# Designed miniproteins, single chains: the designs that were tried, part 83

Each design is a single chain, and the fold is of that chain. pLDDT is the mean over its residues in the fold that is shown.

## One batch from the design tools (miniprotein)

Design m2881
Fold by ESMFold2-Fast:
Structure m2881 (fold): chain A 95 residues (1-95)
Amino acid sequence: SLIKKAAEEVAKAIKENPAEPLSEKEIEDIEKARAYLEEHYSSITDEGERRAAILSRIYTEAQLILKEENETYKPSEEAQKKLLEESQRVYDAEK
């Protein structure tokens, strides 16, 4: 899926430019956010909310990929740029 490929690219960017490590609580919050998005994503009809949901879904999926590798980090400025680029790409592809 486009979301999965985008998440893999963002995970790579976070891993290549590691910032501060995420706390256990921050990882739990990411897991909860992902679960919420999986439940509610298909019901989002507003364009602005869909853009925000795509970005959040890519970010939470990327951090969960990194959690499996025990390498969870806060996104650096470079990783944040990659997240914005990938989320825009997914949004444009789904138009």
Scores: mean pLDDT 81

Design m2882
Fold by ESMFold2-Fast:
Structure m2882 (fold): chain A 98 residues (1-98)
Amino acid sequence: SSMIQKLLENVAKLTEANTSDLSVEELKKILAEVKESLQKILEEYELSEEQREKLEEAIELLQKALESDLSKEELKNIMSEVALLLSELIEMLKEEEA
């Protein structure tokens, strides 16, 4: 699935950023890029109500992080939470394809 591939790419991007010694500005840039990618997935793909809600929750967390004056630790915590939500969504999509 091209959707699963795009979601996996976003999880990888968040995980790599979370293990890297990046500035707050660099972390926020990655969060903005991931948010834009997830918004495009939401627009381009047909999702179930549960799948859509999980993706919208991830987008909302990213938006709140970008609008807030958060520390590196707080940004990395949000990145971990978003990566977990996307991983759960990927598992739901894999079960649908099986």
Scores: mean pLDDT 86

Design m2883
Fold by ESMFold2-Fast:
Structure m2883 (fold): chain A 105 residues (1-105)
Amino acid sequence: MDSLRKAAIEEFEIFRDYVLDVVKSLPEEVRQRIEERLDRIGDLLENAKSVSDLEAVIDEVNRLVKEISDALDASKVDPREQTLLLARALAFSGELVLLVRMLKS
């Protein structure tokens, strides 16, 4: 369990760093809103004690990815960045799914 929790935190940090790099080309207001949502996801993950808490983290990640994807489309950023964003989000959410399964056991 500790190894899976550590892996989820490490994947979140990778996801966060990637998102912050991708959104550098977006307007400052959009970047600040996305950074605030990343901080909220981090807080939710750190304080997660139940399956429901982890499912809430997964849901927030999915909503954030959609918002970033829509903002990148509006800003005419290379569509390849969206593919990389989805790959990073999938890696993070995959670790959360594994942690959920261990908590249900």
Scores: mean pLDDT 77

Design m2884
Fold by ESMFold2-Fast:
Order: sequence, then structure tokens, then C-alpha cells
Structure m2884 (fold): chain A 86 residues (1-86)
Amino acid sequence: SEIEELAKKLGLTLTEEDKKFMESIDVSGIKNPNGLKVAILARRKNPNIKAEDLEKITGVPKEEILKVETELGVKELEAAVKKVLA
């Protein structure tokens, strides 16, 4: 699996929770969905990893990684707010 090979290159051990998280990522319009999923997971586990370094490893443009990471963060915040306000 490309996901498993990329995770190994990044020193990541994939848990079932990690796999479910990656499956939840909206990859609509993404040229390399597997690379993007692993890149976002890597930054979530270690926010000190630079998007530039992930671009080199995954082939996903750093701008695309940062855009989807930001969009995911907004969706998670909106879901948390709705849960508190409901």
C-alpha cells in the first residue's frame, strides 16, 4: 500500500484510529490523495514537521497540504462548536 510505504518513510506506526482519521479526510480534487492523507496525519502527530519536507517525501504540493489541513481544522472546530451549542 502506498499509504503504508509513505508512513514507514516518515517513521509512523499506523493505528486503527489513524486509518479511520485518514479515511475521514476529504480528498476531492486532490491529485495524490494517499500522499495528502499521510502528510496531514504526519503533521497532526508531529506539528514540527514542515510542509516543505512532506512535499519532498509525498510529492503533494506544500500549499495543498496546508490548505486541506486548514480546511480540516475549520470543520473540526465547527463540529465542536455545534456539539457545545446543541
Scores: mean pLDDT 81

Design m2885
Fold by ESMFold2-Fast:
Structure m2885 (fold): chain A 102 residues (1-102)
Amino acid sequence: KKEIEEKKQILRDLVDRVAEAVPEHGEELRAFYDELLKATPEEIKELADKLGVSEEDRNLSIDELLEKTAQLALDYIRDPSKLPEFKAALAVLIYKLKEEEK
């Protein structure tokens, strides 16, 4: 479905823009995102557990997660200590997108 591919592209563009805005962690963030794209849903779930993703965030819709991820991207650009929250949102979003592709 074209819609899922468009959402993946929006997310890729967001990650690239954030990496450019905070170059100190840009390579780490891009590598993390590439790992999420290559990972199985089971591996992503384990990563989300390691990052302390809340049960509430796991139950959000893809559109709600995309909104939250965009806001967390802005928060991270303003405060680099927010990187774990941004990574957690990315993991949950990619997990849901991969599950919807099945």
Scores: mean pLDDT 78

Design m2886
Fold by ESMFold2-Fast:
Structure m2886 (fold): chain A 88 residues (1-88)
Amino acid sequence: SSLESQAVAKAVGTVLRLMGLQLDGELTEELALEEIRRTSYELAKRDVELAREAAEFLAEQAAKLGLLSREKALAAGMEGIERALAEA
C-alpha cells in the first residue's frame, strides 16, 4: 500500500478514536489535542508533506464532528509535525 493510503488510514483511525472517547464520555480537549499531535508526529517522521495533508484533514473532521475547533486541531497537528522535524 502507498504511504498516502497509510496516512489516510491513520488519520481516519484517529477520528474514530476521538469519536469513541466522546461516546464514552472520556473526551477532553487535552486528550483530543494529544491524539492529533501524536498522529501528525508519527506521520511526519515518515513524510512531512503527507503529515501536513493529514493535519488539515484532521482539523476539518474534528471541526465538522464538533470534537475541537478547526484552529485548535490544526495547531495541534502542526505542533506534532514541528516536534518530528526538531528530532530529525
Scores: mean pLDDT 85

Design m2887
Fold by ESMFold2-Fast:
Structure m2887 (fold): chain A 62 residues (1-62)
Amino acid sequence: NGAVVERAIREAGLSNREAAERIGVSERTVQNVILGQASRETQRRVLERLAEALGRSVEELK
């Protein structure tokens, strides 16, 4: 769920760019995940890395 992902990033005090830098992807990749425009595999990998970086579970970001 893109809205949940974006909220989790903001609650961590990060911008989309800062979150992308934290997990080693482009800001556009994070934005595509939030908008549901990424492939299923890219979405899964980005959500896993964001969950680790933000101290959340992947289930919370779905």
Scores: mean pLDDT 82

Design m2888
Fold by ESMFold2-Fast:
Structure m2888 (fold): chain A 86 residues (1-86)
Amino acid sequence: SPELQLARLAQQQLEQDRREGENQARIAVGLSSQTMFTDGIDAGRAVAAELAAEAEARLSPEVGAAVRDEVDRGAAENAALYQALQ
């Protein structure tokens, strides 16, 4: 059935977007943390915000929102840790 084939392709694309979103969130949080270490907390938070916005623009709205939330949470946790160490 062409309808079932299209539904299967849509499901595969959503699954790929979710995996890409998880990967982009991990990279964004990691680069943000590295930037906090080298250039300060505000610079690292700016990197996180920029990378989250880029991910939202490239991914489906649902996956993009989840990536934004994950990056914002990870960046906030990293900021709190770096602030406590200073």
Scores: mean pLDDT 87

Design m2889
Fold by ESMFold2-Fast:
Structure m2889 (fold): chain A 118 residues (1-118)
Amino acid sequence: ELEERKQKAIDSLRKAGDRVAEIVPAAREEIQRITDRGIEELKKAKTVDEAVQALIDTGRELMEALRRVGATPEQLRAAAASFATGIANALGYMGAPVDKIAEVTRAVAAHAREALAA
């Protein structure tokens, strides 16, 4: 059951990464590298808090990468929304409390706002 839920979480993150790459094709390779690293950190996570931190860090790296390739404000907002949905689903599969899911979603939104301001 735990391994099955962890696999569903990984699949959700991979799907989110693929969706972000569709929104910002110029960053496709970098998005894949960042998502793969996030998945490896998620596999190593022994607690919900470690998983939450790994996903927050992955979201920040993604938004920074999209900003560097010149993603538009519309692309950044769409990418942040798609990724936030993916990580919320992943954390849900792992049994994270609603407040932890909300924390990660807010962090991804904050990273998108920082990328838009830069």
Scores: mean pLDDT 81

Design m2890
Fold by ESMFold2-Fast:
Structure m2890 (fold): chain A 75 residues (1-75)
Amino acid sequence: MELPFSFESLLEAAKDPERGELYARSLREASRESTDPLVSEGYRLAAEGIEAAMRGDYERARQLIEKANQLFQQS
């Protein structure tokens, strides 16, 4: 199943440090619990994307989210 993470949605989550941390933690947990290696890697990259956005590295966040979405499309 495709999981299209919109860059805008992830930026919104990253604006609140507490919400951003919870979202990144949930994605890292999903990565650990996923049996599909591509889905696992996609969730890991999405978590790193949120963490990059929380640091203000929006270009890195965008690249990580695009890569995560590509991996979800392949699984």
Scores: mean pLDDT 76

Design m2891
Fold by ESMFold2-Fast:
Structure m2891 (fold): chain A 63 residues (1-63)
Amino acid sequence: MEDYKKAVRNLVNAREGDSLAAFLRKLGVPKEEADRLAEEVKNGQGSVEELTKRAIELLEKYA
């Protein structure tokens, strides 16, 4: 559903990497993948659009 994509985008935009990692892990994303993306979000590595797309791709792959 569209609602989880909005939640992910809001967390990325706010640079709340730890909250994003917790959300992704709860939905079945492996800890290493979730934590790596969280670090990129916290450090401002990449655009909001790019990081949001990667988070959604992880959810599609693992959840």
Scores: mean pLDDT 80

Design m2892
Fold by ESMFold2-Fast:
Structure m2892 (fold): chain A 77 residues (1-77)
Amino acid sequence: SSMSRRRASIDKAIGLVQRGNDLYDTDPVQSRNLYSDAFRIFIDNGYSFSQIGAMLAAAGLGRVTRTNGTIIISRVA
């Protein structure tokens, strides 16, 4: 169902953020690519900036910032 597909997509996006966090200090380029892939999945599934931020905060995965109209996912540190 669309509901199950949306949940699976969001779980995948959360996994990508977690992998990005793991690589943040050792491979910043790959970390950024993983965050970008996660962000695309969130947006494609109809999530707003505030919803993405709330979801990442609830999962303990990090923070979402907005710079010049661009949404950036970053590790908590």
Scores: mean pLDDT 74

Design m2893
Fold by ESMFold2-Fast:
Structure m2893 (fold): chain A 60 residues (1-60)
Amino acid sequence: AGGDGEEGNRAAREISLAGVREGGEEAGQTAQDSGVRALALTGTEGAAAKGAQRGYEEAL
């Protein structure tokens, strides 16, 4: 491995997508789909806003 983390980040992203597609058909489709969906939604403001609102109420 080199000192360049930029390429490593891209490789990890590609493996993630490939794993979801192949793993979903073999076993744990619902569990894997749920996990991937949670990650994808967390990347969006929609999931962040929903989580923040719930967390804020619990923190009160």
Scores: mean pLDDT 52

Design m2894
Fold by ESMFold2-Fast:
Structure m2894 (fold): chain A 82 residues (1-82)
Amino acid sequence: MEAIEQEIRQNLDSLLDAILETVRTKKPESVPDVEKRLAEIKAKLEALLKAKDFLSIAEEISLELIELMDKYQITLDDLPDF
Protein backbone atom coordinates (compact mmCIF):
# COMPACT_ATOMS: atom_id res chain seq x y z
CA MET A 1 0.00 0.00 0.00
CA GLU A 2 2.92 2.40 0.62
CA ALA A 3 3.74 2.45 -3.13
CA ILE A 4 0.17 3.49 -4.00
CA GLU A 5 0.24 6.16 -1.26
CA GLN A 6 3.52 7.57 -2.62
CA GLU A 7 2.10 7.64 -6.17
CA ILE A 8 -1.00 9.52 -4.95
CA ARG A 9 1.22 12.03 -3.07
CA GLN A 10 3.53 12.55 -6.07
CA ASN A 11 0.62 13.02 -8.51
CA LEU A 12 -1.09 15.50 -6.17
CA ASP A 13 2.18 17.39 -5.51
CA SER A 14 2.76 17.71 -9.28
CA LEU A 15 -0.81 18.95 -9.80
CA LEU A 16 -0.62 21.42 -6.89
CA ASP A 17 2.74 22.76 -8.15
CA ALA A 18 1.21 23.27 -11.62
CA ILE A 19 -1.78 25.09 -10.08
CA LEU A 20 0.54 27.36 -8.05
CA GLU A 21 2.68 28.20 -11.12
CA THR A 22 -0.48 28.98 -13.13
CA VAL A 23 -1.66 31.34 -10.35
CA ARG A 24 1.80 33.00 -10.23
CA THR A 25 1.44 33.70 -13.97
CA LYS A 26 -2.25 34.72 -14.11
CA LYS A 27 -3.04 36.15 -10.63
CA PRO A 28 0.22 36.68 -8.65
CA GLU A 29 -1.68 38.66 -5.99
CA SER A 30 -3.56 35.45 -5.04
CA VAL A 31 -0.41 33.33 -4.48
CA PRO A 32 -0.47 33.57 -0.63
CA ASP A 33 -4.14 32.50 -0.49
CA VAL A 34 -3.51 29.64 -2.94
CA GLU A 35 -0.42 28.45 -1.01
CA LYS A 36 -2.53 28.30 2.18
CA ARG A 37 -5.26 26.36 0.35
CA LEU A 38 -2.72 23.92 -1.16
CA ALA A 39 -1.30 23.26 2.33
CA GLU A 40 -4.84 22.53 3.60
CA ILE A 41 -5.47 20.12 0.68
CA LYS A 42 -2.16 18.32 1.38
CA ALA A 43 -3.05 18.03 5.09
CA LYS A 44 -6.47 16.61 4.17
CA LEU A 45 -4.84 14.05 1.85
CA GLU A 46 -2.42 12.93 4.61
CA ALA A 47 -5.34 12.47 7.05
CA LEU A 48 -7.29 10.41 4.50
CA LEU A 49 -4.21 8.33 3.60
CA LYS A 50 -3.60 7.63 7.30
CA ALA A 51 -7.25 6.50 7.60
CA LYS A 52 -6.82 4.39 4.40
CA ASP A 53 -10.00 6.02 3.08
CA PHE A 54 -9.12 5.87 -0.63
CA LEU A 55 -12.72 6.46 -1.76
CA SER A 56 -12.87 9.73 0.21
CA ILE A 57 -9.52 10.76 -1.31
CA ALA A 58 -10.99 10.38 -4.81
CA GLU A 59 -14.18 12.25 -3.89
CA GLU A 60 -13.03 14.95 -1.44
CA ILE A 61 -9.63 15.84 -2.92
CA SER A 62 -11.11 16.02 -6.44
CA LEU A 63 -13.84 18.37 -5.18
CA GLU A 64 -11.26 20.57 -3.38
CA LEU A 65 -9.17 20.77 -6.57
CA ILE A 66 -12.21 21.58 -8.74
CA GLU A 67 -13.28 24.35 -6.33
CA LEU A 68 -9.74 25.79 -6.22
CA MET A 69 -9.39 25.73 -10.03
CA ASP A 70 -12.83 27.31 -10.49
CA LYS A 71 -12.10 30.07 -7.93
CA TYR A 72 -8.86 31.08 -9.69
CA GLN A 73 -10.14 30.28 -13.21
CA ILE A 74 -7.55 27.56 -13.86
CA THR A 75 -8.57 25.08 -16.59
CA LEU A 76 -7.36 21.51 -17.12
CA ASP A 77 -5.59 22.78 -20.27
CA ASP A 78 -3.36 24.89 -17.97
CA LEU A 79 -2.11 21.72 -16.20
CA PRO A 80 0.55 19.24 -17.39
CA ASP A 81 -0.25 15.62 -18.28
CA PHE A 82 0.24 13.15 -15.42
Scores: mean pLDDT 77

Design m2895
Fold by ESMFold2-Fast:
Structure m2895 (fold): chain A 73 residues (1-73)
Amino acid sequence: MTKEEMLKEIKKLMEKLDELGKSDNPEALEEAQKASYYLQLALDYIRRGDLKTAEGYIEKAKEYLKKAEEILR
């Protein structure tokens, strides 16, 4: 994945997290907070030029975001 593709994906995931943050479900909010944490780590590693590590953190963020969405179903 290119740096530009990673930044676009992070933006999309952050927009999704903003919608989930409107939930009153504390379990879903906890998983959403974990996803947010990993997205911040991904941005930090992109800034450092470590795209491989950043990609791994994007994958972790997607996993927790999916868990938050499943809780709200």
Scores: mean pLDDT 82

Design m2896
Fold by ESMFold2-Fast:
Structure m2896 (fold): chain A 60 residues (1-60)
Amino acid sequence: MAALTQQERDLLKQQVVKELKAGAEVTAKHVQDYAQAMFGKQLSQATAENLVKEAKQEAA
């Protein structure tokens, strides 16, 4: 699977934080779909789950 650059990871995380602050439920699948749509990159489930965890910490 393609790795995200740090900048792409930060942009994706910001999008997830925005969704969480808006009260939306974000799953690892949503993060994978965002990465595919925004960057054309497929993330592993583990990477997507870690991004959701990090975004939840920032949205808290």
Scores: mean pLDDT 78

Design m2897
Fold by ESMFold2-Fast:
Structure m2897 (fold): chain A 103 residues (1-103)
Amino acid sequence: MSKGSEKLLELIQKVLEKLGENSKLVLVLIDEDAQEAKVAVYKLVDGKVEEVDSRMLKGSKEEIEKEIEELIKKYGADLVIIAESLEEIIEQLEKKLEELEKE
């Protein structure tokens, strides 16, 4: 695993711990040029992060957005992060963690 993947998992753990037990996070990595999006759904279970779903979405931006919305509804996501790069996902998670720590 890359250092970025380790940092991502650490941030997911911290954010979900702040949201509480059984909280769910939907992460979306969009590739507009490929008309693809990678979606992963994480849940905090007994203090551990579990990946409960992972899929590749293909289609137009509108089709991908619709599928993401249905996944959010299906899992009852407490937090949704949508980004075009791993670095942007990490930045959004860090910002959200800071916001949760101030509340």
Scores: mean pLDDT 82

Design m2898
Fold by ESMFold2-Fast:
Structure m2898 (fold): chain A 81 residues (1-81)
Amino acid sequence: SAADIAAARRQVIALLEQALQQTDINQMKALISRARRIARRFADQDPDIAAAVALMDQALAQTDINQMKALIRRAIAVLRR
């Protein structure tokens, strides 16, 4: 439902905002992975969520924390549309 998609967007944004506050890359990846798990359930129903999942996948492939944060900021921006 639209309400479920809206709730998922809010939860994913909250987890990604928490990820941006981390200084440890492993803690950041754990939060991104949790956000991705939630977002993936709705990717087929919402193109912005699908785009955010792709950005989260790119972020998880990074070894540089600043590149990871840049991708996560882009994912949050997409989800706030």
Scores: mean pLDDT 91

Design m2899
Fold by ESMFold2-Fast:
Structure m2899 (fold): chain A 77 residues (1-77)
Amino acid sequence: SMQDEALAQAEALIELVRHNELSREQVLELARIAGELFKEANIPEEQIEALIERFKAALEDEEVAEEAEKIIREILE
């Protein structure tokens, strides 16, 4: 399903963040991609919350993590 494909892609984005030294700009771009993906696939709110927490947990910089969450939530509005 489109939702299953979106969840698999979100998992891949989290792994990219977890295993690579990314710049702030690169992380924020991945956050935008994730937000659009969640919106297009109509991912349930409960699953979005879990994915945002996992994305944030993969980031070492707390300020960048908070900015990434804000971008995702703004796209979902």
Scores: mean pLDDT 83

Design m2900
Fold by ESMFold2-Fast:
Structure m2900 (fold): chain A 87 residues (1-87)
Amino acid sequence: MEEKKIEEEAEKLKEKALEAGVSEELAEQLAKDYKEILKNHPEYYPEAKAVLEAQLELLKKVRAEGATDAQTQALGAELQAQLDAAR
């Protein structure tokens, strides 16, 4: 996969994470881990993108239903741990 496309996909994930209420620091970590996954495992791209977008959309819905900042960050940290394990 082209390096420019990997950078663009990572930046889009960061933006979606921030929209879902994830902290700037955690969103940056998610983007970095996703970038490494796309570099090391380009074959995961279609499935990994779909799963991540679904998880962030769920987080956004939970946030809209009154989840606290602490709960939102905890869910984001679980997602980050899953991405870290997939590197």
Scores: mean pLDDT 78

Design m2901
Fold by ESMFold2-Fast:
Structure m2901 (fold): chain A 80 residues (1-80)
Amino acid sequence: SAEAEKLLELAEEALRTAEEVLKQEKPNLTRAIGAALAAIGVKFEAEHNKSLTEEQKQKIIELADRAVRLALEALKKGVV
């Protein structure tokens, strides 16, 4: 399914960005915020997409939730 592939790709991209920012000594706060917002958007779209199977939704949501968590950790690290 093209829709599932697109959302999975976007979730994986948000996660990669969050991981990259968190690894920096001084995380870029704008990039961290961007990754969090992108992941929240992907999660919202996956939850409301009627074409996705429950297994596809769960996988995309899990990746998006992980991206949000790491982006928030990067924000905390960048403020301290």
Scores: mean pLDDT 88

Design m2902
Fold by ESMFold2-Fast:
Structure m2902 (fold): chain A 97 residues (1-97)
Amino acid sequence: SSAIQALYDEALSKASQADLDAYRAKVQALLDALEAGQISMDQYKAQLTAVYAEMFKKSGGLSDAQAEAVGAYYVQQREEVGQKVLEMAREVDEYLE
């Protein structure tokens, strides 16, 4: 929704570049761990939720309710990416047979 997008844009505008780079590194590390089979999808979603809560609340200055709403939307989008990464990893394993 336009309301979620406005909160997203506000949070990103308030966060420092250093904080954004740190959160991007954390998100990438979680995706790498998921692809390597080191964490489950449920663990990935739980840890990703914690990262986005910190990003939107501490760095983005959003309220708890606002951060939860934006975070849920973003976690859903990242879950779709994680599912595609697992599918691609399975296809590579099948190709290397």
Scores: mean pLDDT 78

Design m2903
Fold by ESMFold2-Fast:
Structure m2903 (fold): chain A 100 residues (1-100)
Amino acid sequence: PPASEAALAALRAEGVRAAEGAIEALEEEIKELEEKIKAGENVDELREAKELLEKALEKLRRALELFRNARNADEVQEGLLLEVEGTLYLMQASIIKREA
């Protein structure tokens, strides 16, 4: 059975809000890593971490577009799965930064 329009609207709003916040935080973190790389700090490790954060950013931007355009609960679920994939890249980047 289809979700109610009100329930779908609420799920979309939550997804958009979460994805927009995560994208903003990631763009700031990528900028900070770029500044450290430019300064010559842990260049190879930070480049690897930055690549993973850029992959996370790509997944979150795709999730945001799915939430904005979601017509049903399945499309919202696809956005949530992209957020999970983004989180895995964030975890990988965190491990590399810790080992640097």
Scores: mean pLDDT 85

Design m2904
Fold by ESMFold2-Fast:
Structure m2904 (fold): chain A 94 residues (1-94)
Amino acid sequence: AEEIRRRFAKEIEEGIPIILERLKTSYKLSDEQLEELKKKIEEFIEMLRKGAPLEELKKKVEEIVEFLKSHGAEELAEIFRDFLKKLEEALKKA
């Protein structure tokens, strides 16, 4: 399952610039709010790469989801939940 974790980590890492740009332009987040979110996503990527349990990964994704919802970005929150669901399914098949 290490290859699955690396693949998903890379996918979300490549998505960070797109997510941050959308939050800045469409949702009007401040630079401080964008930096806080980037840190949370980077912490999730590190946990994923280091083999953190699925339970801990779910908790970190919920922190990201709650942050996004608190700033009106419900669509992006749903994307993160869908990402977690795909990750969980992929890890269960390994």
Scores: mean pLDDT 83

Design m2905
Fold by ESMFold2-Fast:
Structure m2905 (fold): chain A 54 residues (1-54)
Amino acid sequence: AELEEIARRARVLRNFLVDQGVALADAQRVAERIEAGQLSDAESAQVVRDFLAG
């Protein structure tokens, strides 16, 4: 349940980033880290923002 929830949210985020024009490989990498449960939701958001900023 908890891991499935994280995986689902990671997939949604990845798709969102790709829809926004982020490179698939980059979006996939971030999603993979989130899916692995290595980052909290707040941390993942921070990483995404930092990633998009450059």
Scores: mean pLDDT 73

Design m2906
Fold by ESMFold2-Fast:
Structure m2906 (fold): chain A 82 residues (1-82)
Amino acid sequence: MLKKVQEVAEEQARKFIEEVSEISEELGKKMIELARQGSGNKGIVDVINYLSKDEELYKKAEEVGRRAISEIESTLWQSFGD
């Protein structure tokens, strides 16, 4: 059901923000602010686009983001794979 997908998405989004904040505290705080302004997944996309302006930081954040997206996708596939 969608509820399980949403729970996993929220957990992975929180973990993603926390890990990126550890890589760069200042950028992490701005990412949290942008994500909070955006209701739902769109805020996270804006954050990723902001990170893409710094190649070095983006590479580290991309690895963290890919793990989070993979977990969300896996849950979606299980939900719609019936």
Scores: mean pLDDT 63

Design m2907
Fold by ESMFold2-Fast:
Structure m2907 (fold): chain A 80 residues (1-80)
Amino acid sequence: MKELFEKEKEKIEKLYEEESKKGIILIASDLPEEKIKELEKEMEKEGIKVKFYKIDESLDEKDKYELETYVNGVEAQKLL
């Protein structure tokens, strides 16, 4: 749904603003919650503060891909 996509994008932008103030890297992912927790633990061991945004499974494949690309693209540019 186009409306759901816009709401998720706005939600991600607000999360990005809040977490960036804390020096936390925001990563969007459709990975299982269990795998996300494992990645968070590994990044914490490396001294990297990271927060994963779980992409809603109810979004269609195109919208999920676009949200993941948008968030990860922004964070990748921030890391450079």
Scores: mean pLDDT 65

Design m2908
Fold by ESMFold2-Fast:
Structure m2908 (fold): chain A 71 residues (1-71)
Amino acid sequence: GLEERLLAEAKRAKALASDPNATLTQAIAAAITGIGVLFEAELLGIDNPEIYELAEEAVKLALEQLKKFPK
């Protein structure tokens, strides 16, 4: 269902954000996906802490990746 899809997207975002060789586009994509999952899960009242934990970690890692790129 929708919860399983959000969990899968959160896992994908974290995997992408965890790649030390991620391109600027990939780092941006990971951040956007993580933020989108968090926002959608909150709006829909999804009560699955694993989704939030994975998505939050994906955003954190993606933002760390983005710091290495110039403007």
Scores: mean pLDDT 84

Design m2909
Fold by ESMFold2-Fast:
Structure m2909 (fold): chain A 71 residues (1-71)
Amino acid sequence: SASAQAKSLAAQARKAYENGDEEQAVKLAVEFYKLYGKQVPKALRVGLLSLELGIPRPIAEKAVAQAEAED
């Protein structure tokens, strides 16, 4: 299960997306991915991020690409 911080970030990312704030949703998804995404097989990372945050796959793909560019 995700940590309390990860669950909080996931809820905030979904709320930002629901409010039409795609930039904030991506930013919060990047933070979630950095905490959780690297322990998941590469092929599943985008799908898991989309599922855990309740955001569309294209937004999850953007977040993964941004997080990987920051490494």
Scores: mean pLDDT 80

Design m2910
Fold by ESMFold2-Fast:
Structure m2910 (fold): chain A 61 residues (1-61)
Amino acid sequence: SAEEERMKAFEAEVQALLAQYQAGKLSLDETLARIRELMDRYGVPEDLKDLLLAHLRQELE
């Protein structure tokens, strides 16, 4: 479905940012800021963005 294709595209872009973080090319804060920008582009609600970014920070820290 179009929604599945959109989710796959979002996941691929997030994975690319996480790969840059793991390679030392982005700081944690830069990585989270870029992921927030992706969430904005994909229309993720503000409350969900804050929750997901908080969880991701804990996972990566």
Scores: mean pLDDT 84

Design m2911
Fold by ESMFold2-Fast:
Structure m2911 (fold): chain A 99 residues (1-99)
Amino acid sequence: MAETLTFKPSEREAKLLGVDLSTETTITVYKPAKKVHLKYEDGVLKGYDEEGNLVIEAKNIADPVTTLLLILSLVLEHGGMDAQLYVDKEDMKKFWGEE
């Protein structure tokens, strides 16, 4: 089942994060998976299962903390409480702007 979640920062959050108030982060869940590997490519955060299938995707990320927490919540909701989220260290450095 495909499920789409969309959210916008508040004026206060936009000012604190330095993002545009018109920026609307969209998270799409394509399928349930027990193990999800996160990869950050060209401003898009993508989650893949162990078979390499795209299971979750986040676009137009305004708030990286809220986006990551929502991804974790959706992975647990669709994959079950024993679902695991893995992050590539190099891709996470790019996501946080540390590289």
Scores: mean pLDDT 72

Design m2912
Fold by ESMFold2-Fast:
Structure m2912 (fold): chain A 93 residues (1-93)
Amino acid sequence: AAREARVAALRARAAASTDPAERAWLLLQAGEPEEALRVLPDIEDELVRLVLEAIAHYLLGRHEEFERVLAQLPEELHESVRFIAEALRASLA
């Protein structure tokens, strides 16, 4: 009940957002990584796009693709991105 309401609210916010980065992040939080991947080309900031792409692949169980995208990010962000992806997956379980 509460979880379904939260996911529905996140989806509604994503549909209303004009910022592709916010839209992708809200879709990832809603457990819709495939939809998040579809909006990534509209994100002008390469760093933000790669972070969101890595998280989406992690949520889809595409671990080889996750590691490939992560390798394109600054090394100092690797641990933070992995933590965010793992925390988000746990919240969706």
Scores: mean pLDDT 85

Design m2913
Fold by ESMFold2-Fast:
Structure m2913 (fold): chain A 63 residues (1-63)
Amino acid sequence: DEIAAAILEAFRRGEASPHGAGFPLAANQARKHGLTVSSDELAAAYERLGDPEAAIRELIARE
């Protein structure tokens, strides 16, 4: 939950940037918390679920 919130905040920060770096920033934040998740895995989960929070929570639950 705290980890999920931190990753989601990083995603939103990246998407708000003119470069559109949501998934890379979210994956980088996840790695800082010891999670082995890639930006491609986050993007695939988001495409399937339609919600970045749900995608993040699903990948955290697999760890």
Scores: mean pLDDT 78

Design m2914
Fold by ESMFold2-Fast:
Structure m2914 (fold): chain A 68 residues (1-68)
Amino acid sequence: EEKVKELKERVDRIIKNLERALSLPPVVQRAALRDAEEFLKEMEKENAPQEIIDKVREVIERLRAALA
């Protein structure tokens, strides 16, 4: 399924970017967090698979913890 494949690719890119952002200054971490939150909202609207939603939520939680 095209949409599921594209969604998984976007999730992988977001996870990779957020993992890199954890080692970068807070301004980059905040930008990455905003991007991830927007992506999560889009995925919820598209009724994405729970596995994908859970992965994005995990990354958002890790980044929020780093910014706290």
Scores: mean pLDDT 76

Design m2915
Fold by ESMFold2-Fast:
Structure m2915 (fold): chain A 100 residues (1-100)
Amino acid sequence: SMEELRKRLRELLREFLSRHASRLSTVEKVAAAELIEAIANRASEEEIEKLARTLQSLGFSEEKVKEITRLMKEGIRAVEEGDIERAVEIAREILEIIAE
């Protein structure tokens, strides 16, 4: 269900932020939250492109932004297909890229 997906994505984000609180910048924490909510909300390609521009303006490398964008599109597809496990797995990969 969408409720179960949102719960799991928010729990993933909470765990990630807790585990990495001392090493992540405020910018990285905000980026992580926005990307996870975009997946949960099935962001459009136009919204994903806006997020990509925001990440670039925040100083993320072109290669990281490209990989995050690719994973965002795959994560949203998994959400649309009802594949909660895959959506959570992809969200975890995005968070790992943010954390390096």
Scores: mean pLDDT 85

